# Designs tried in a protein design run: designed miniproteins, single chains, continued (3). Part 5

Each design is a single chain, and the fold is of that chain. pLDDT is the mean over its residues in the fold that is shown.

## One batch from the design tools (miniprotein)

Design m8141
Fold by ESMFold2-Fast:
Structure m8141 (fold): chain A 82 residues (1-82)
Amino acid sequence: MEKEWEEIEKLAEEFKKNASEEEKKAIEEMLEKGIKDKSRTKEQWEEMIKKMIEELKNSNISEEERQAMAAYIMALKKALEA
């Protein structure tokens, strides 16, 4: 788990380096809208994070998409810990 989170953190940092302010804002808005929608429990959000992590491992997605997904996962984790 720890090693897996380190890899996701690294991808998220690469997104922050390469992404435009507009792209960063889009992820932040998506996160705010998702979490503000109280239709999901904390447990359901945690399950979604696990599924997204598995998708990162197994999906033939672009490097840009992988970085964006990692950034969203890290943002969700941070929001749930708060």
Scores: mean pLDDT 73

Design m8142
Fold by ESMFold2-Fast:
Structure m8142 (fold): chain A 79 residues (1-79)
Amino acid sequence: EEEEQKKKLEEIKAEVDRMLAEGRPWSEIERWVFEKAKELGLSEEQRKELLNYLFDRGVADLKAAVDKVVDEIEEKRKK
């Protein structure tokens, strides 16, 4: 099933590109990707490849940056 797993990764990557073209929020795209990775039972290595692809597209980096800023703001407000 190595070829099938590779095809699944390619399909996820293609869908990410399509969602970006559709103008979906990066947070929604990243959430969808992680949900699909879990659903398909991707290996750690395949998940790492997918994360690298998302970083190349800026999706994962943007989501992580936003989450960090939100967490820092919430912590400052609650201090």
Scores: mean pLDDT 68

Design m8143
Fold by ESMFold2-Fast:
Structure m8143 (fold): chain A 64 residues (1-64)
Amino acid sequence: SMTGTYSSVMSRMDSVSDTMTRTSTRMTWDPRDGDVRYDFDRTRFTYDDPSMTRMRVMRDMSSR
């Protein structure tokens, strides 16, 4: 859990700056580029807007 917690927190803080540039519109879209990337995107969506996270999860399950 220590590793998981550290990774999640650091990814969230680090991704905040990066996602503002490359994933501002991707937040509305639900492209699953990869399992690892999806985890980072999911962390960001949860932090930014939980409703978008829910929609993305639901859409990912439905689209899959």
Scores: mean pLDDT 41

Design m8144
Fold by ESMFold2-Fast:
Structure m8144 (fold): chain A 64 residues (1-64)
Amino acid sequence: MITPTDILLKKLEAEIDKEIAKMRAQSEAYFANPSQTEEAKKLDEMIEKLSKAFAAFREEIRRG
């Protein structure tokens, strides 16, 4: 049964995927340009934070 909550969760997942993909693209720029190392570190921390938050969100859905 598709609930309104399911629709909202899919929208949230899409937004998270979009942001993570954007940050990963920036992180890939690090491999091409070592001068971006400081920016890459900040983005890597942000990606890790978002990934952990997303993993927690996925676990909550799985439990719910």
Scores: mean pLDDT 72

Design m8145
Fold by ESMFold2-Fast:
Structure m8145 (fold): chain A 63 residues (1-63)
Amino acid sequence: MSQDELKEQVFKLYEQMKEAVEAGDLEKGQELYKQMQEYLSQLDPEVAQQVLEEIDAKSRADV
């Protein structure tokens, strides 16, 4: 799988995790978070850092 495909999967899982948590489904949210971490571990460290920074920025904008 390409780095771009892995990055897309991480963002997709982040949105699904956020939706699950907002719905009160914490168990599903935790499962999605674990899947997201697995894809993050497959990214190059530099790309993974960039993705985490984008997720953190989105998280801060939502508060």
Scores: mean pLDDT 78

Design m8146
Fold by ESMFold2-Fast:
Formats: C-alpha cells, structure tokens, sequence
Structure m8146 (fold): chain A 75 residues (1-75)
C-alpha cells in the first residue's frame, strides 16, 4: 500500500480545504467552490490508497459540507 502517497494527498486536501474556508470568509464563493472540489478529489484519492484514514475521511466530510454552503451562497 502506498501510505506515504495517501498521506501527501490528505495533506494537499487539507490545504485546499483551508484555502476554501479562507475564500469563503472573504465572500469569494467561486474560489471557495474550486478549492473544496479539489479537496474532495484529493481526499477521495487518499481514501482509495488508505481506506482506514480517519483524517482523509474527516477532510472529505468537511469539504463536502463546506461545498454545499458555498454553492448556496453563490446561488
């Protein structure tokens, strides 16, 4: 199993989640949506490599919730 790659993908997903949250706070809904979509993609890839990753699952769940909020804000 490529656990090192899974860890790197999880880290990248978490970084995009943070950037999306920052964009959302600034009212940049389109930028937030782009970051949350990227976080979801990276977290899903991490879970394919490490299905037991609690951190990757948490990032995925939070990114999905935040994406819904940003999409509602954009209309």
Amino acid sequence: MDLERASRLTGEAAEHLRRGQEALRQGNYEEAIRHYRRAIELAERALELDPDSVLARRVLEEARRNLRQAEEGLR
Scores: mean pLDDT 86

Design m8147
Fold by ESMFold2-Fast:
Structure m8147 (fold): chain A 83 residues (1-83)
Amino acid sequence: GMADELVARGRALAEEGLEYLKKGKELIAQGKISEGVGYILRGIGLLLESVLLYKRAGKLEYGIRLAEEMAEKAGVKMDFSGI
């Protein structure tokens, strides 16, 4: 149903966000600060979109935990509890 489709898309966005955060952190470590920050901001945006899709599916708390887990895996500290 619609909720299952929202959950599937939310997971895909969370995984994509993780990859953007990893790439951004790698670029910053290489001294490419401007490019790396751009990737991190895009990664954060993808994680926020993921949380909002989980919220629409009635799974806000799960979506927040997933987004925070993805951020942690990238070595970036973020708090989505205010969404």
Scores: mean pLDDT 88

Design m8148
Fold by ESMFold2-Fast:
Structure m8148 (fold): chain A 86 residues (1-86)
Amino acid sequence: SDVERALALAEEGTRLAQEAAELAAESEERKEAAEPAMKAALEEVAKAAEVYKAAGGDEEAALAAALPHLEAAKKKAEEALKLAKA
């Protein structure tokens, strides 16, 4: 379902941000470079969750409102992982 897809995007974004944090832990420079993007990814996931809750019982409206934040979270998490790998 679309709800399951949104949940999967949120979980993937969080996982990528955590992976970036683990890789960055091996270097202070990489950690400092990746940390803002990791934080931004988690903030977008939090925004998606808040918007989803605020929509109440309308799952379609909740999903539509949350999706832009979930997509932004994934993009920021991918950027964080790239920085952590550099």
Scores: mean pLDDT 76

Design m8149
Fold by ESMFold2-Fast:
Structure m8149 (fold): chain A 65 residues (1-65)
Amino acid sequence: SNEEKLKKVEELLLKLLEDEELYKKFKEAVEKQDKDEVIKILKELGYSDKEAEQLADILLESQSS
């Protein structure tokens, strides 16, 4: 559900707030629509390949106007 997706995104943002360098790289990757870099950052935060890909798709889709 959308609520479960939002909860996962909130958990991700809380983790990123603990690492300013990763947060900066993450914002740049999302703004550039660089899915590979977003997945790489998510994996560095402890997400699996499948979880990272799913989260990257959600995050990049939410940035489309």
Scores: mean pLDDT 78

Design m8150
Fold by ESMFold2-Fast:
Structure m8150 (fold): chain A 67 residues (1-67)
Amino acid sequence: MIKLTPEQANKIGEFTKEIGKPLSELSDEELKELAKRVGLSVKQVRELKELAIKLGDDTKAIVSMVL
């Protein structure tokens, strides 16, 4: 299971806010940009998107699972 630093989690939240979409709705191109910004692989951010889909974009639940 992917593990994030608090800084990486914050950057993800900032990115989704800028794009105006929840993590579950990000396109492949948006996931590539996110990976570049947070220092994760594209595979890792796709894994996060799958987790967001499973948890219905519940930010608190996602943060609890990855921190």
Scores: mean pLDDT 78

Design m8151
Fold by ESMFold2-Fast:
Structure m8151 (fold): chain A 68 residues (1-68)
Amino acid sequence: MSIQEILKEARRGLDRLPEDPEQARRGIVRLVNWVMEQADTLPPEERQKLLDEFSRMIREWAARREAA
């Protein structure tokens, strides 16, 4: 799976997280674990790029939820 495919799937996962805080937390943990599993299969340079982009994605998602 490419970095772009991993990021696309991660974004879909974030967008599908429920409004319930406990369910959202469980969903985030599951999503983070999945992304880390994908990152472990990549070379160091690609791993860093994936983690940087995923961190940005989570930050943007969290900011949108805090604004609501």
Scores: mean pLDDT 80

Design m8152
Fold by ESMFold2-Fast:
Structure m8152 (fold): chain A 109 residues (1-109)
Amino acid sequence: MIDTTPRSKQARINQNMHTFDQMISIMVAQGYNITPQQYQQMRNLMRQAMDQMDNDLLSQVNSILQQSVDNNTPIQGLQQISDMARQAGNDATAQQFDQIRDILLQAQS
């Protein structure tokens, strides 16, 4: 199923941003030292990546983010999204998710 309406796309982007915010809140509660600057950088990278996605890819991203929240596997989830984006031929999106993962790994230290 392909839904290409701009309104539907923005709703999915907003849902993914909400799930991402939940994931970050859990990580902070677990001891990740995420600065406000790092959080803003990650949000900007997420938005840039998702602006290039269709609704099917956005739905897959949401499923992976939800699994990452449920299973407490945020780094693995971001890697899975990056790998999925590469398989879809979207190297720029994959690099953006790799950067988000790297920021989170730095915050773990």
Scores: mean pLDDT 82

Design m8153
Fold by ESMFold2-Fast:
Structure m8153 (fold): chain A 63 residues (1-63)
Amino acid sequence: SGAAKRALIQKMGLELVAFQEQLEKERQEKIAKGEDEKQVTQDFHQQLLKKGIELNDDYLKNL
């Protein structure tokens, strides 16, 4: 149903936001520990992109 599809989209959006917030916290902690900011930021973007792809794939499988 349309309501179920919208609920799934909202759930995926909230999951991505929560993942991004946790990932940003980890990024800041790594930088504070003296890890390379450029490398840590690249890893952040790669992990966020991968999560977005996984969530989109899960959405398509549950249509």
Scores: mean pLDDT 82

Design m8154
Fold by ESMFold2-Fast:
Structure m8154 (fold): chain A 70 residues (1-70)
Amino acid sequence: DKKKILEIALTDTLTEPVRKIVEEKLANGASKEEAIEAAVQAVRKAAEDGEASEEEIQLAAKVARRIAEE
């Protein structure tokens, strides 16, 4: 399934930057919820700047939230 392949590729690509954003936010006194939202918004913005489709932006945001919650 092409969607599953893309989700795996996004997970691999986004794991390090998402965890870095979450760790930096938590180190600066943000709540877990604030850290998760910051990571999701950063990924969404990067996808928008890269001219991704709305479906790709939504998938990237979903993957980022999953990584941030782990």
Scores: mean pLDDT 80

Design m8155
Fold by ESMFold2-Fast:
Structure m8155 (fold): chain A 90 residues (1-90)
Amino acid sequence: GPADPRNANLVSEAVRLALEEGRPEAAEALLDAALAAETDPARQEIIRVTREVLREAVRLKETLGPEEWERRTEEVVARAAERVRARLAA
């Protein structure tokens, strides 16, 4: 559920690796390992949705370039988190 710290921690770490540290390959590996180890279908869906939203955010970062990314980092990260929440609420 939304109060599960494992879900929040996994999403936060993947976002940090891909968007803040510029290591999308490390974020992908983290999410792939989490998905392979997860047996709960609901948690597997959280991981899959997180991966899809994060891939979109990484593409946006590449499109914006470094100056525009610096100005919009907080907005893009917040929007990615909201999109994960919205997709999981549907």
Scores: mean pLDDT 75

Design m8156
Fold by ESMFold2-Fast:
Formats: sequence, C-alpha cells, structure tokens
Structure m8156 (fold): chain A 83 residues (1-83)
Amino acid sequence: GLKPFSEYSPKEKEVLIKYSCIACHGEGALTGDGVLGPSLKYSKKRFGSPEKLAAHIKKHLGSTVSDSELIDMANYVFKLTGK
C-alpha cells in the first residue's frame, strides 16, 4: 500500500529524492493526484511490470540513470503503488 513519505525506508527515500520523483510528482503523487506529472498510484495497472515502467521512466530521465537504477526505481514504485 501507499504510505506517507515519512514511513518509507531510508533506501526508498533516497531513490525518490535522488531522481526527483517528489519534485515532479509531489509527495502526494504516490497516494493521490500528480503535480507536474501524472499520479504514480496506477503504475502497476498501467504498466503491468517493473520492466515496462522502467522503460517509461527512461523517457523522462534519459541517460541520466543506469538501467539497473531504472529497474530499482520501477520496483520501488510498484511496491509503493496499487490499484
């Protein structure tokens, strides 16, 4: 389930901050509506797999992140988001 930002693990917080997800999607984007980007709450339903979500994230971040970092981000979003 989705949690308040304060309840995420240190590693999950680091990923969200490092890739500026909260800057574009806001802290509430994991639990509600997006800010500058779409809400992340439907990522599991929309993409069906972390690999497909990682490919989508790459379009936003380009070559700024490695493929292994992209799949880590996608796995965290899938863990934190639901239907």
Scores: mean pLDDT 56

Design m8157
Fold by ESMFold2-Fast:
Structure m8157 (fold): chain A 110 residues (1-110)
Amino acid sequence: SLEVQAASALSAAGVNVAGATATGIIMGKKDKEKAEKILELAKEASERLTRAIKLFNQDVEKGAKEVEEAAELLERYAEEAEKLSPEAANDFRTARDNLRKAGELLKKLS
């Protein structure tokens, strides 16, 4: 079903953001300042994803728009992360792609 596919894409985006968090934790052993910035970006990404899911459960149309806005924000986070960790940047871009897929599926449900 479209609902299962959308939920799977949202879940995958969450896993990708968790990957960026793991990268930040590992980086803390060598570069605390870079690690703190990656962890800050991952925290903001996680909060935006949680808000998008909550909003979707209340209003499908507004939730779909929030998922799209979160995807655009993840692209900006990936650009910031690129200078600190190409691995974390890749995690944010993969999360972006999963959110874009979720947004397209959610629009079909609204």
Scores: mean pLDDT 86

Design m8158
Fold by ESMFold2-Fast:
Structure m8158 (fold): chain A 65 residues (1-65)
Amino acid sequence: SSSNLLQAALVGRQALDAGVVTDDQLRDMIATGAKGSGASDKQVQQLKNSPTGQEAVDLLLKLAE
């Protein structure tokens, strides 16, 4: 569900802040999760093209509204 993906993204942001994952890893996780949750190809590409993992999380939160 979208709520589970949002929780995972927020945990991923904390992991990025702690230095245990990279921006690329967080972007890929978010994009893959969004695709699995029914996001459009355009939305998935926007998430993949985010400059940072934090921006990918912010975009996911905006798309979930």
Scores: mean pLDDT 81

Design m8159
Fold by ESMFold2-Fast:
Structure m8159 (fold): chain A 84 residues (1-84)
Amino acid sequence: KRKEIAEELMEIVRELAEKGITPLMQKAARYLFEAAKAVLKGDTEKAIENLEKAIRYFQEAVERGDPIAEEALKKVEEILEKLK
């Protein structure tokens, strides 16, 4: 259900905020928050767009050796698959 997906996205955003994150990861988290809002509004297209943007920033952080980004990337890719 849309509420469950939005709650999963918001939990990832909260976990990242608690760990203290880089500016790159903060930008990814911002896109996750926008995706969660889009899911709650039923705007699946906007949700997918924002998740894809978040994934790009997480991929860049993983390439820079951020282990927090690697775990977040896996979770976000799973959520994107559920929306398609």
Scores: mean pLDDT 81

Design m8160
Fold by ESMFold2-Fast:
Structure m8160 (fold): chain A 68 residues (1-68)
Amino acid sequence: SSSQSQQYSQQGQQFLQQGNLQQATQYAKQALSYDPSNRQAQEVLSQLAQQGNQEAQQIVDQLRAQQP
């Protein structure tokens, strides 16, 4: 659900701020599994991708391929 997605994306952002990149990636990924339109989760993954996280980059690339 969108509510669960929001909870996961908030936790993902918290882990990102703490420098726990692995947990940030996992929670952002879970948030998108509940709601692919979750903007916060997409932003967390974009920041992780910019830091060189390959899994986050793959997810960001997939999301971009689904948009005009």
Scores: mean pLDDT 83

Design m8161
Fold by ESMFold2-Fast:
Formats: C-alpha cells, structure tokens, sequence
Structure m8161 (fold): chain A 88 residues (1-88)
C-alpha cells in the first residue's frame, strides 16, 4: 500500500544521495568506473549489457528531468559497482 511505496521512495532517495555524494567526491573516478563497467559487461554478459542499453533508451525518452537524473545516476552507479566487483 501507500506506506510500502513511501518506504521504497525513502530507500531510493537514500541510495540516490549516496550515489551523488560519491560522484561529487571523485567525478573522474566514477566516470572511469562507469566506462569500465560498460566494457566488461559488454564482453562478459552481453544479455545484461543489452538490458542496460534498453534502460539508457528509456531514460533518454523520459520527459521528467528529475526522474531522468535519478534513473541516470542509478544506471551509472550500477555500472561502476559492476566494474569494482569485476576487479575483486
């Protein structure tokens, strides 16, 4: 119900804030990790890479600039996390 949606929104806002904080601390490092993540994903998991490409297309088609920014940040954070996990 509405309470579960509110809790989910609070979790997404917390995640978004954490992503933005990391991006502000070292924007160049985050950009490098995003590009590395895309490269590794394309080579190792082409199905997942195709899903990310569809997600990018949906983000590009999003008319709400605030939602577009949030979804873009989430996409970039997931690619950066994938790159870091691949290094371990």
Amino acid sequence: DEEAIKEGRELLEELYEEIEKKKKEDPEKVKELVEEGRKILKEKDPEAYAQYQRWEELIAATPDPKLKAIYQALLEASLAAYAELAKK
Scores: mean pLDDT 75

Design m8162
Fold by ESMFold2-Fast:
Structure m8162 (fold): chain A 117 residues (1-117)
Amino acid sequence: MAKVLIVDDDEAALAELAAALQDAGYEVYTASNAVGGLYLVEKYKPDVVIVDPVLPGGSGVELIRHIRETHPDTKVIMLGDLSPEEAEAYLAAGADAVVQKPVSAEELVAVVEEVLA
């Protein structure tokens, strides 16, 4: 079973997206800040990490860089309200996909399936 970690400080969105991914058959972990996200990456070694770049106590870009250096096989999806320039910068930093907020649960599941294919 593929493991997905979602890191987002919007608790309501996090709960809805986690439920959709669990319904799609993924093992889902959630964190509300960068430190919690980093801990869960090291502990569970997820196949996919979904990260909002706007997090309490950390930078989504630094989290991408850390994952690329320590867990190169982990896929990274940036999920946020991003300009085209920000989206390009995250892809350049090693993100596998960028998804714009607002996102439907169906769209997020489809992107996770695509990056794991």
Scores: mean pLDDT 80

Design m8163
Fold by ESMFold2-Fast:
Structure m8163 (fold): chain A 84 residues (1-84)
Amino acid sequence: MPKVKLFKKAFSEADKDGDGLLDRDEFVYMLTTVLRSFGLPDPSQEEIDFLFSAFDKDGDGQISLEEFVTVVSRMLNVSEEEIT
C-alpha cells in the first residue's frame, strides 16, 4: 500500500492555506510524489496538461483535493481510501 504519511506530508506542503485546492504547480508536485511512492515514473507534460484540464471544472486554474484523489486512484487502479 502507498505510505499515507508521505501523502499527508506532501498535501500539507502543497496546500499550506488548508483550502483543499491545488493550483497547477501543487497538482504536479502531489501527482509526482504519489506516483513515485508507487514506484511509477514521473508523468509527462502532456499527461499533466490533459489531467489538469479534465479536472479543472471551474476554469480557475485549480483542482480540488477530491478531484485530485479521484484522478490518482483511477491512474493507479486503487481505491481513494488508499491515497487519503
Scores: mean pLDDT 67

Design m8164
Fold by ESMFold2-Fast:
Structure m8164 (fold): chain A 61 residues (1-61)
Amino acid sequence: IIERAREVARKAKAAGKEELAKEAEQIADEMEGIKKSGNEALIEAREPEFEKRVKEIEEEI
C-alpha cells in the first residue's frame, strides 16, 4: 500500500492535482509510521481504509 500511495501521489502531482497528491503522501507516511510501531492490529484495521482511499484518489486523476 505504501508504494502504491506514493505512485498515486506522483500521478496526482503530474496532473496538477496537488491536494490529491498531498493526501496520497499523507497516507503513505501514516502507514509507514504504523508499520514502524509494529502494531499489527492497527495495520490490519487501517490498511483496507488506506487502500480504499488510494483507489478513490487514483480514480480522480
Scores: mean pLDDT 80

Design m8165
Fold by ESMFold2-Fast:
Structure m8165 (fold): chain A 87 residues (1-87)
Amino acid sequence: SMEEAEAVALRELLAMLGELEALAKELDVPQETLQRIANETAREFYARLEAWLAANPDASPEEVRAAIRELAREARERGVARLREAA
């Protein structure tokens, strides 16, 4: 269901944001920079998820969950790269 997909997406996003926050603390990245990168990461993640869902209207719940996890992984990698560049 869409509700279940939204819950999985939120869980993945919160985990990703937690990792970015921990890394920012380790790298002494300013809070304003972390907030900007976190916001960009969240927006990109949801934009790509919306695009994927629109392209795959007949996807099973299992395929949707797999796509959410993969898109979250890609967003996390970009967020981490941006954070390291900002340090």
Scores: mean pLDDT 87

Design m8166
Fold by ESMFold2-Fast:
Structure m8166 (fold): chain A 85 residues (1-85)
Amino acid sequence: SLADRRAILEVVGRGLSQAMEKATDRQTLAALQDMQLAVSTAVADGASPEELKAVALEQIDALKKVASPEVNRILDEMKAEIEAL
């Protein structure tokens, strides 16, 4: 539903904003921007809530491999919130 899509996008948007504020290295910032682009592209392509969840979770898992410990804590919170939706 539109409400389900909006809930996922609110979690992603909030988490990305918080993570970008805490990112101090260019690699982490670039990876966060790549996640934002991937999610925005999926939305533009008409992805379902289930597909949007899958894209977000895949991007979070990729990000956690390169992100700082502080950003990783935010990513863990985003993952938990998205999985609970």
Scores: mean pLDDT 86

Design m8167
Fold by ESMFold2-Fast:
Structure m8167 (fold): chain A 84 residues (1-84)
Amino acid sequence: SEKELLQKAIEHVEGLIKKLREEAAKEKNPEIKAVLEQLIDLYDDILGQLRKAKSVEEAQQILEQYQPQLQALADQYAALLDKL
């Protein structure tokens, strides 16, 4: 059902936030840690909006709006790893 798909999207983002928080807590490089913390903040914003979404279509629109910001942080993270 639509309600089950929306709940799965919420649970997926909650899982990503949990993993990122665990990685940030273990990270010793301050630049990498800062990017992980920015990703956590961005996913927390996404999660807050997904919890208010009334349809799967609205949830998809929310994810599409954040995609450029997520990609920019992912690219920054990859670039920092390449310099290690």
Scores: mean pLDDT 88

Design m8168
Fold by ESMFold2-Fast:
Structure m8168 (fold): chain A 63 residues (1-63)
Amino acid sequence: SVLERLEELWQRLLELLSAPEPDPDALRETALELGELVDRHPEVARRFQERHGDVVLDQPPIR
C-alpha cells in the first residue's frame, strides 16, 4: 500500500540520518521519493503523520 511504502521510505531516511557516515546522495533520493509520495497522496501522508505524531520539518530532533 502507499502508506506501507511511505513507512518504508521514512524508516530508510531515519536509518540514513542515524548512520555515523551519512550518504548525502541516498538521503536526497530517499527524501525526494518520500516527497513525491506525499504530494501524490496527501490523505495517506496525513494518516502517516497521525501514526507517527505531528512531524514538523522545522522542529529540531529530540535526541
Scores: mean pLDDT 71

Design m8169
Fold by ESMFold2-Fast:
Structure m8169 (fold): chain A 62 residues (1-62)
Amino acid sequence: AADAERDAEAAKEAAERGDGAAALVSAHNIQQIAEQGGSKEAAEEAVRWGREAARRSGLPEV
């Protein structure tokens, strides 16, 4: 949970910078934590910010 929350904040910061690659990496890490019983809400938030950063950077949405 704590790791998921930290990575969700990292994904948000990356999205604010327009760093789609960093945001997608954070979203992937959150997904792995969620699969191990982490926070689903934090994982969903990280994925949303990762997609937003990718959109702003011109990367394909994942």
Scores: mean pLDDT 66

Design m8170
Fold by ESMFold2-Fast:
Structure m8170 (fold): chain A 117 residues (1-117)
Amino acid sequence: MEEAAQEFIDGLKNFDAEKAAEGFKKLFTEFLKEEMLLSEEEAEEIVKNLAKVILDLVKEDKREAAYNLITSYIESLPKDSKFLEPLKKVADALKEFLETTPKEKAVEFFEKFLSYL
């Protein structure tokens, strides 16, 4: 899980939307399957919908709401979950990206990101 989180973080830092999407998909699909007991198909659909909601919130300049979507999953986790630290790192990296990236570039990034999911 740490490797998938790092892939997402590296993708954000380097503006590599494909790498970010791959890490995000891998991390969130396994999280939804193992912690929420969803099927592969259900998990992949939720991952795509989550990415679409993030894009829509960024387009509306609701950047804090986009970050808070990820933190709401973290708050639902048991304290001993193997996903807790990877998801915290992903949430922190997303927050930094959204706070430091101009809106137009963030929108272009997440449109490309969504296309890889």
Scores: mean pLDDT 84

Design m8171
Fold by ESMFold2-Fast:
Order: C-alpha cells, then sequence, then structure tokens
Structure m8171 (fold): chain A 82 residues (1-82)
C-alpha cells in the first residue's frame, strides 16, 4: 500500500492517490466499528492493533510526501476542501 502511494505521488497520478485514500477511509470506518464493539481497550486483538498501526503508517506517509512534493500538498488541500 505505502509503496503504491509513493509511486502514485512520484508519477503525479493523483487519481490513483484519491483511490488509495478512499480505500483507507473505508478501512478506517470498519476499524472504528470493531473498536466500538470493544468493552475494554485490553480486548483489542493483535490483528486489530496491526491494522491500526498500518493505517497510522499510511497517514504518516501522506504527511511526509506532502512535505516532499508541493504538488501533492496542493492536491491534499483541494481534497480537504471538498
Amino acid sequence: MIEELEEAVRRRDFERVRELIEEQQERAEKLKEEIDKLEKVEDLSEELKKEIEELLRFIEALRRLAEEYPEFRAFLEELAAE
């Protein structure tokens, strides 16, 4: 996933970046539903923890790429304004 994101940003394929962001948004919604079912944080499964970590890594990659690629930062600002 992150390598696909980096390649899409380098190629200025912002349609592909939009698709990857939408996929991660759907994943985040599913993770929220699973977390909302937990009675205690200690019930958080190892698999669910890994999915949260992967989502956080994706967000950090977006932030880093936005700093490295001004055109990508502009794209994200436009996307956030929608």
Scores: mean pLDDT 78

Design m8172
Fold by ESMFold2-Fast:
Structure m8172 (fold): chain A 60 residues (1-60)
Amino acid sequence: GALSAEVEALAKEIGKKLAEITGLDEDLITDGSVKSLKEELKEDGSAAIEKAKGLLTALG
Protein backbone atom coordinates (compact mmCIF):
# COMPACT_ATOMS: atom_id res chain seq x y z
CA GLY A 1 0.00 0.00 0.00
CA ALA A 2 0.93 3.68 -0.05
CA LEU A 3 2.32 3.59 3.50
CA SER A 4 4.59 0.62 2.68
CA ALA A 5 5.83 2.43 -0.45
CA GLU A 6 6.58 5.54 1.65
CA VAL A 7 8.56 3.45 4.17
CA GLU A 8 10.55 1.81 1.34
CA ALA A 9 11.34 5.19 -0.27
CA LEU A 10 12.46 6.68 3.07
CA ALA A 11 14.58 3.61 3.88
CA LYS A 12 16.36 3.82 0.51
CA GLU A 13 17.12 7.51 1.04
CA ILE A 14 18.43 6.82 4.57
CA GLY A 15 20.55 3.98 3.18
CA LYS A 16 22.12 6.29 0.59
CA LYS A 17 22.95 8.90 3.24
CA LEU A 18 24.45 6.28 5.57
CA ALA A 19 26.53 4.80 2.73
CA GLU A 20 27.93 8.28 1.96
CA ILE A 21 28.83 8.87 5.63
CA THR A 22 30.23 5.40 6.45
CA GLY A 23 31.66 4.34 3.06
CA LEU A 24 29.86 0.99 3.39
CA ASP A 25 27.96 -0.94 0.72
CA GLU A 26 24.85 1.09 -0.21
CA ASP A 27 22.84 -2.02 -1.18
CA LEU A 28 23.48 -3.76 2.17
CA ILE A 29 22.64 -0.64 4.18
CA THR A 30 19.50 0.07 2.11
CA ASP A 31 18.25 -3.54 2.40
CA GLY A 32 18.81 -3.51 6.17
CA SER A 33 17.02 -0.17 6.54
CA VAL A 34 14.02 -1.40 4.51
CA LYS A 35 13.73 -4.56 6.63
CA SER A 36 14.05 -2.62 9.90
CA LEU A 37 11.48 0.02 8.94
CA LYS A 38 8.99 -2.58 7.62
CA GLU A 39 9.22 -4.41 10.96
CA GLU A 40 8.64 -1.17 12.90
CA LEU A 41 5.75 -0.31 10.55
CA LYS A 42 4.00 -3.54 11.63
CA GLU A 43 4.36 -2.53 15.30
CA ASP A 44 3.72 1.25 14.99
CA GLY A 45 3.36 2.67 11.49
CA SER A 46 3.18 6.33 12.52
CA ALA A 47 6.26 6.08 14.74
CA ALA A 48 8.20 4.27 12.00
CA ILE A 49 7.45 7.02 9.45
CA GLU A 50 8.33 9.82 11.89
CA LYS A 51 11.55 8.03 12.92
CA ALA A 52 12.56 7.65 9.26
CA LYS A 53 11.85 11.34 8.53
CA GLY A 54 13.85 12.34 11.62
CA LEU A 55 16.81 10.24 10.51
CA LEU A 56 16.78 11.83 7.03
CA THR A 57 16.70 15.31 8.59
CA ALA A 58 19.57 14.45 10.97
CA LEU A 59 21.67 12.95 8.14
CA GLY A 60 20.95 15.77 5.71
Scores: mean pLDDT 68

Design m8173
Fold by ESMFold2-Fast:
Structure m8173 (fold): chain A 100 residues (1-100)
Amino acid sequence: MRKELLERLLAAIDARDLAAVREVKRRAEEIGDEGLVALGTHVIRLLEQGRDPYEDPWSLFVLFESYEEDPELVKLFRDYLIEKSRELGKLEEAAKIEAY
């Protein structure tokens, strides 16, 4: 369930789908996943302000890692953000996350 919620959250973020991000955050709250709640809350704020959710991939990673207790979810998010940062030309951010 948690892995599926993270995958749904990442798809919603990529689509800039505010309603889908809110739905995943609500489900994360129901299961007590603090990492997914923190990430969802931050992304909702960025999207409501018309900002790019990937403007600062390093801060996004540090936020998730700080609240997430499941090491598999932290690894999945880390690997995803490294690839996403490289795709977006944010090579310094990708290297920083990879070295963490």
Scores: mean pLDDT 87

Design m8174
Fold by ESMFold2-Fast:
Structure m8174 (fold): chain A 83 residues (1-83)
Amino acid sequence: LDKRIEEYEALAKRFLENGDLYGAAQHYINVAVLYEEQKKYDKAIEYLKKAKALLEQLHFADDEIAAIDKRIKELEELKKKEE
């Protein structure tokens, strides 16, 4: 396991424990980016969906949600092209 992924997952959990959904979502996005760099698209999509679920509970996060939806779609297309 990449130490950076472990650190971001730990940070996301800590922010969730403190009720900071936005902070937790940002760290899940960081995990997704690292999995994408490793071409582990399924895991990257999984963490983007986790981030989206947290942001959907916040009324001010529409731009971030739209960006995540676009990124999930791009990763699904990359996965199809490499399979």
Scores: mean pLDDT 82

Design m8175
Fold by ESMFold2-Fast:
Structure m8175 (fold): chain A 95 residues (1-95)
Amino acid sequence: MLKKKLEEFKKLFEKAKKAIEEHKYVEAVQLLLKAIQIGQKLRSEGHYKEALKIYKETLELAKKLLEVAPESVKPLVKSVISLIESGIKAAEEAL
């Protein structure tokens, strides 16, 4: 199941990148949240290294989204970033 979750993450990550490029900011946030859920599932299953990688890659994309997002969407993106940073801390403490 690990390989399948990593492939699902890769597809979600590419869709999120495309949504940002197409100025579909709310869709991009929803895709980032789905990517975070994969990281959370991997962490719950003891795959801390893989979860950490997913969180870090998702954080970089969320930071890029924050730079280009309209003011109305920025609070939502900041909430997503906080959720990712919490996930990184939890994964690092479990390693």
Scores: mean pLDDT 87

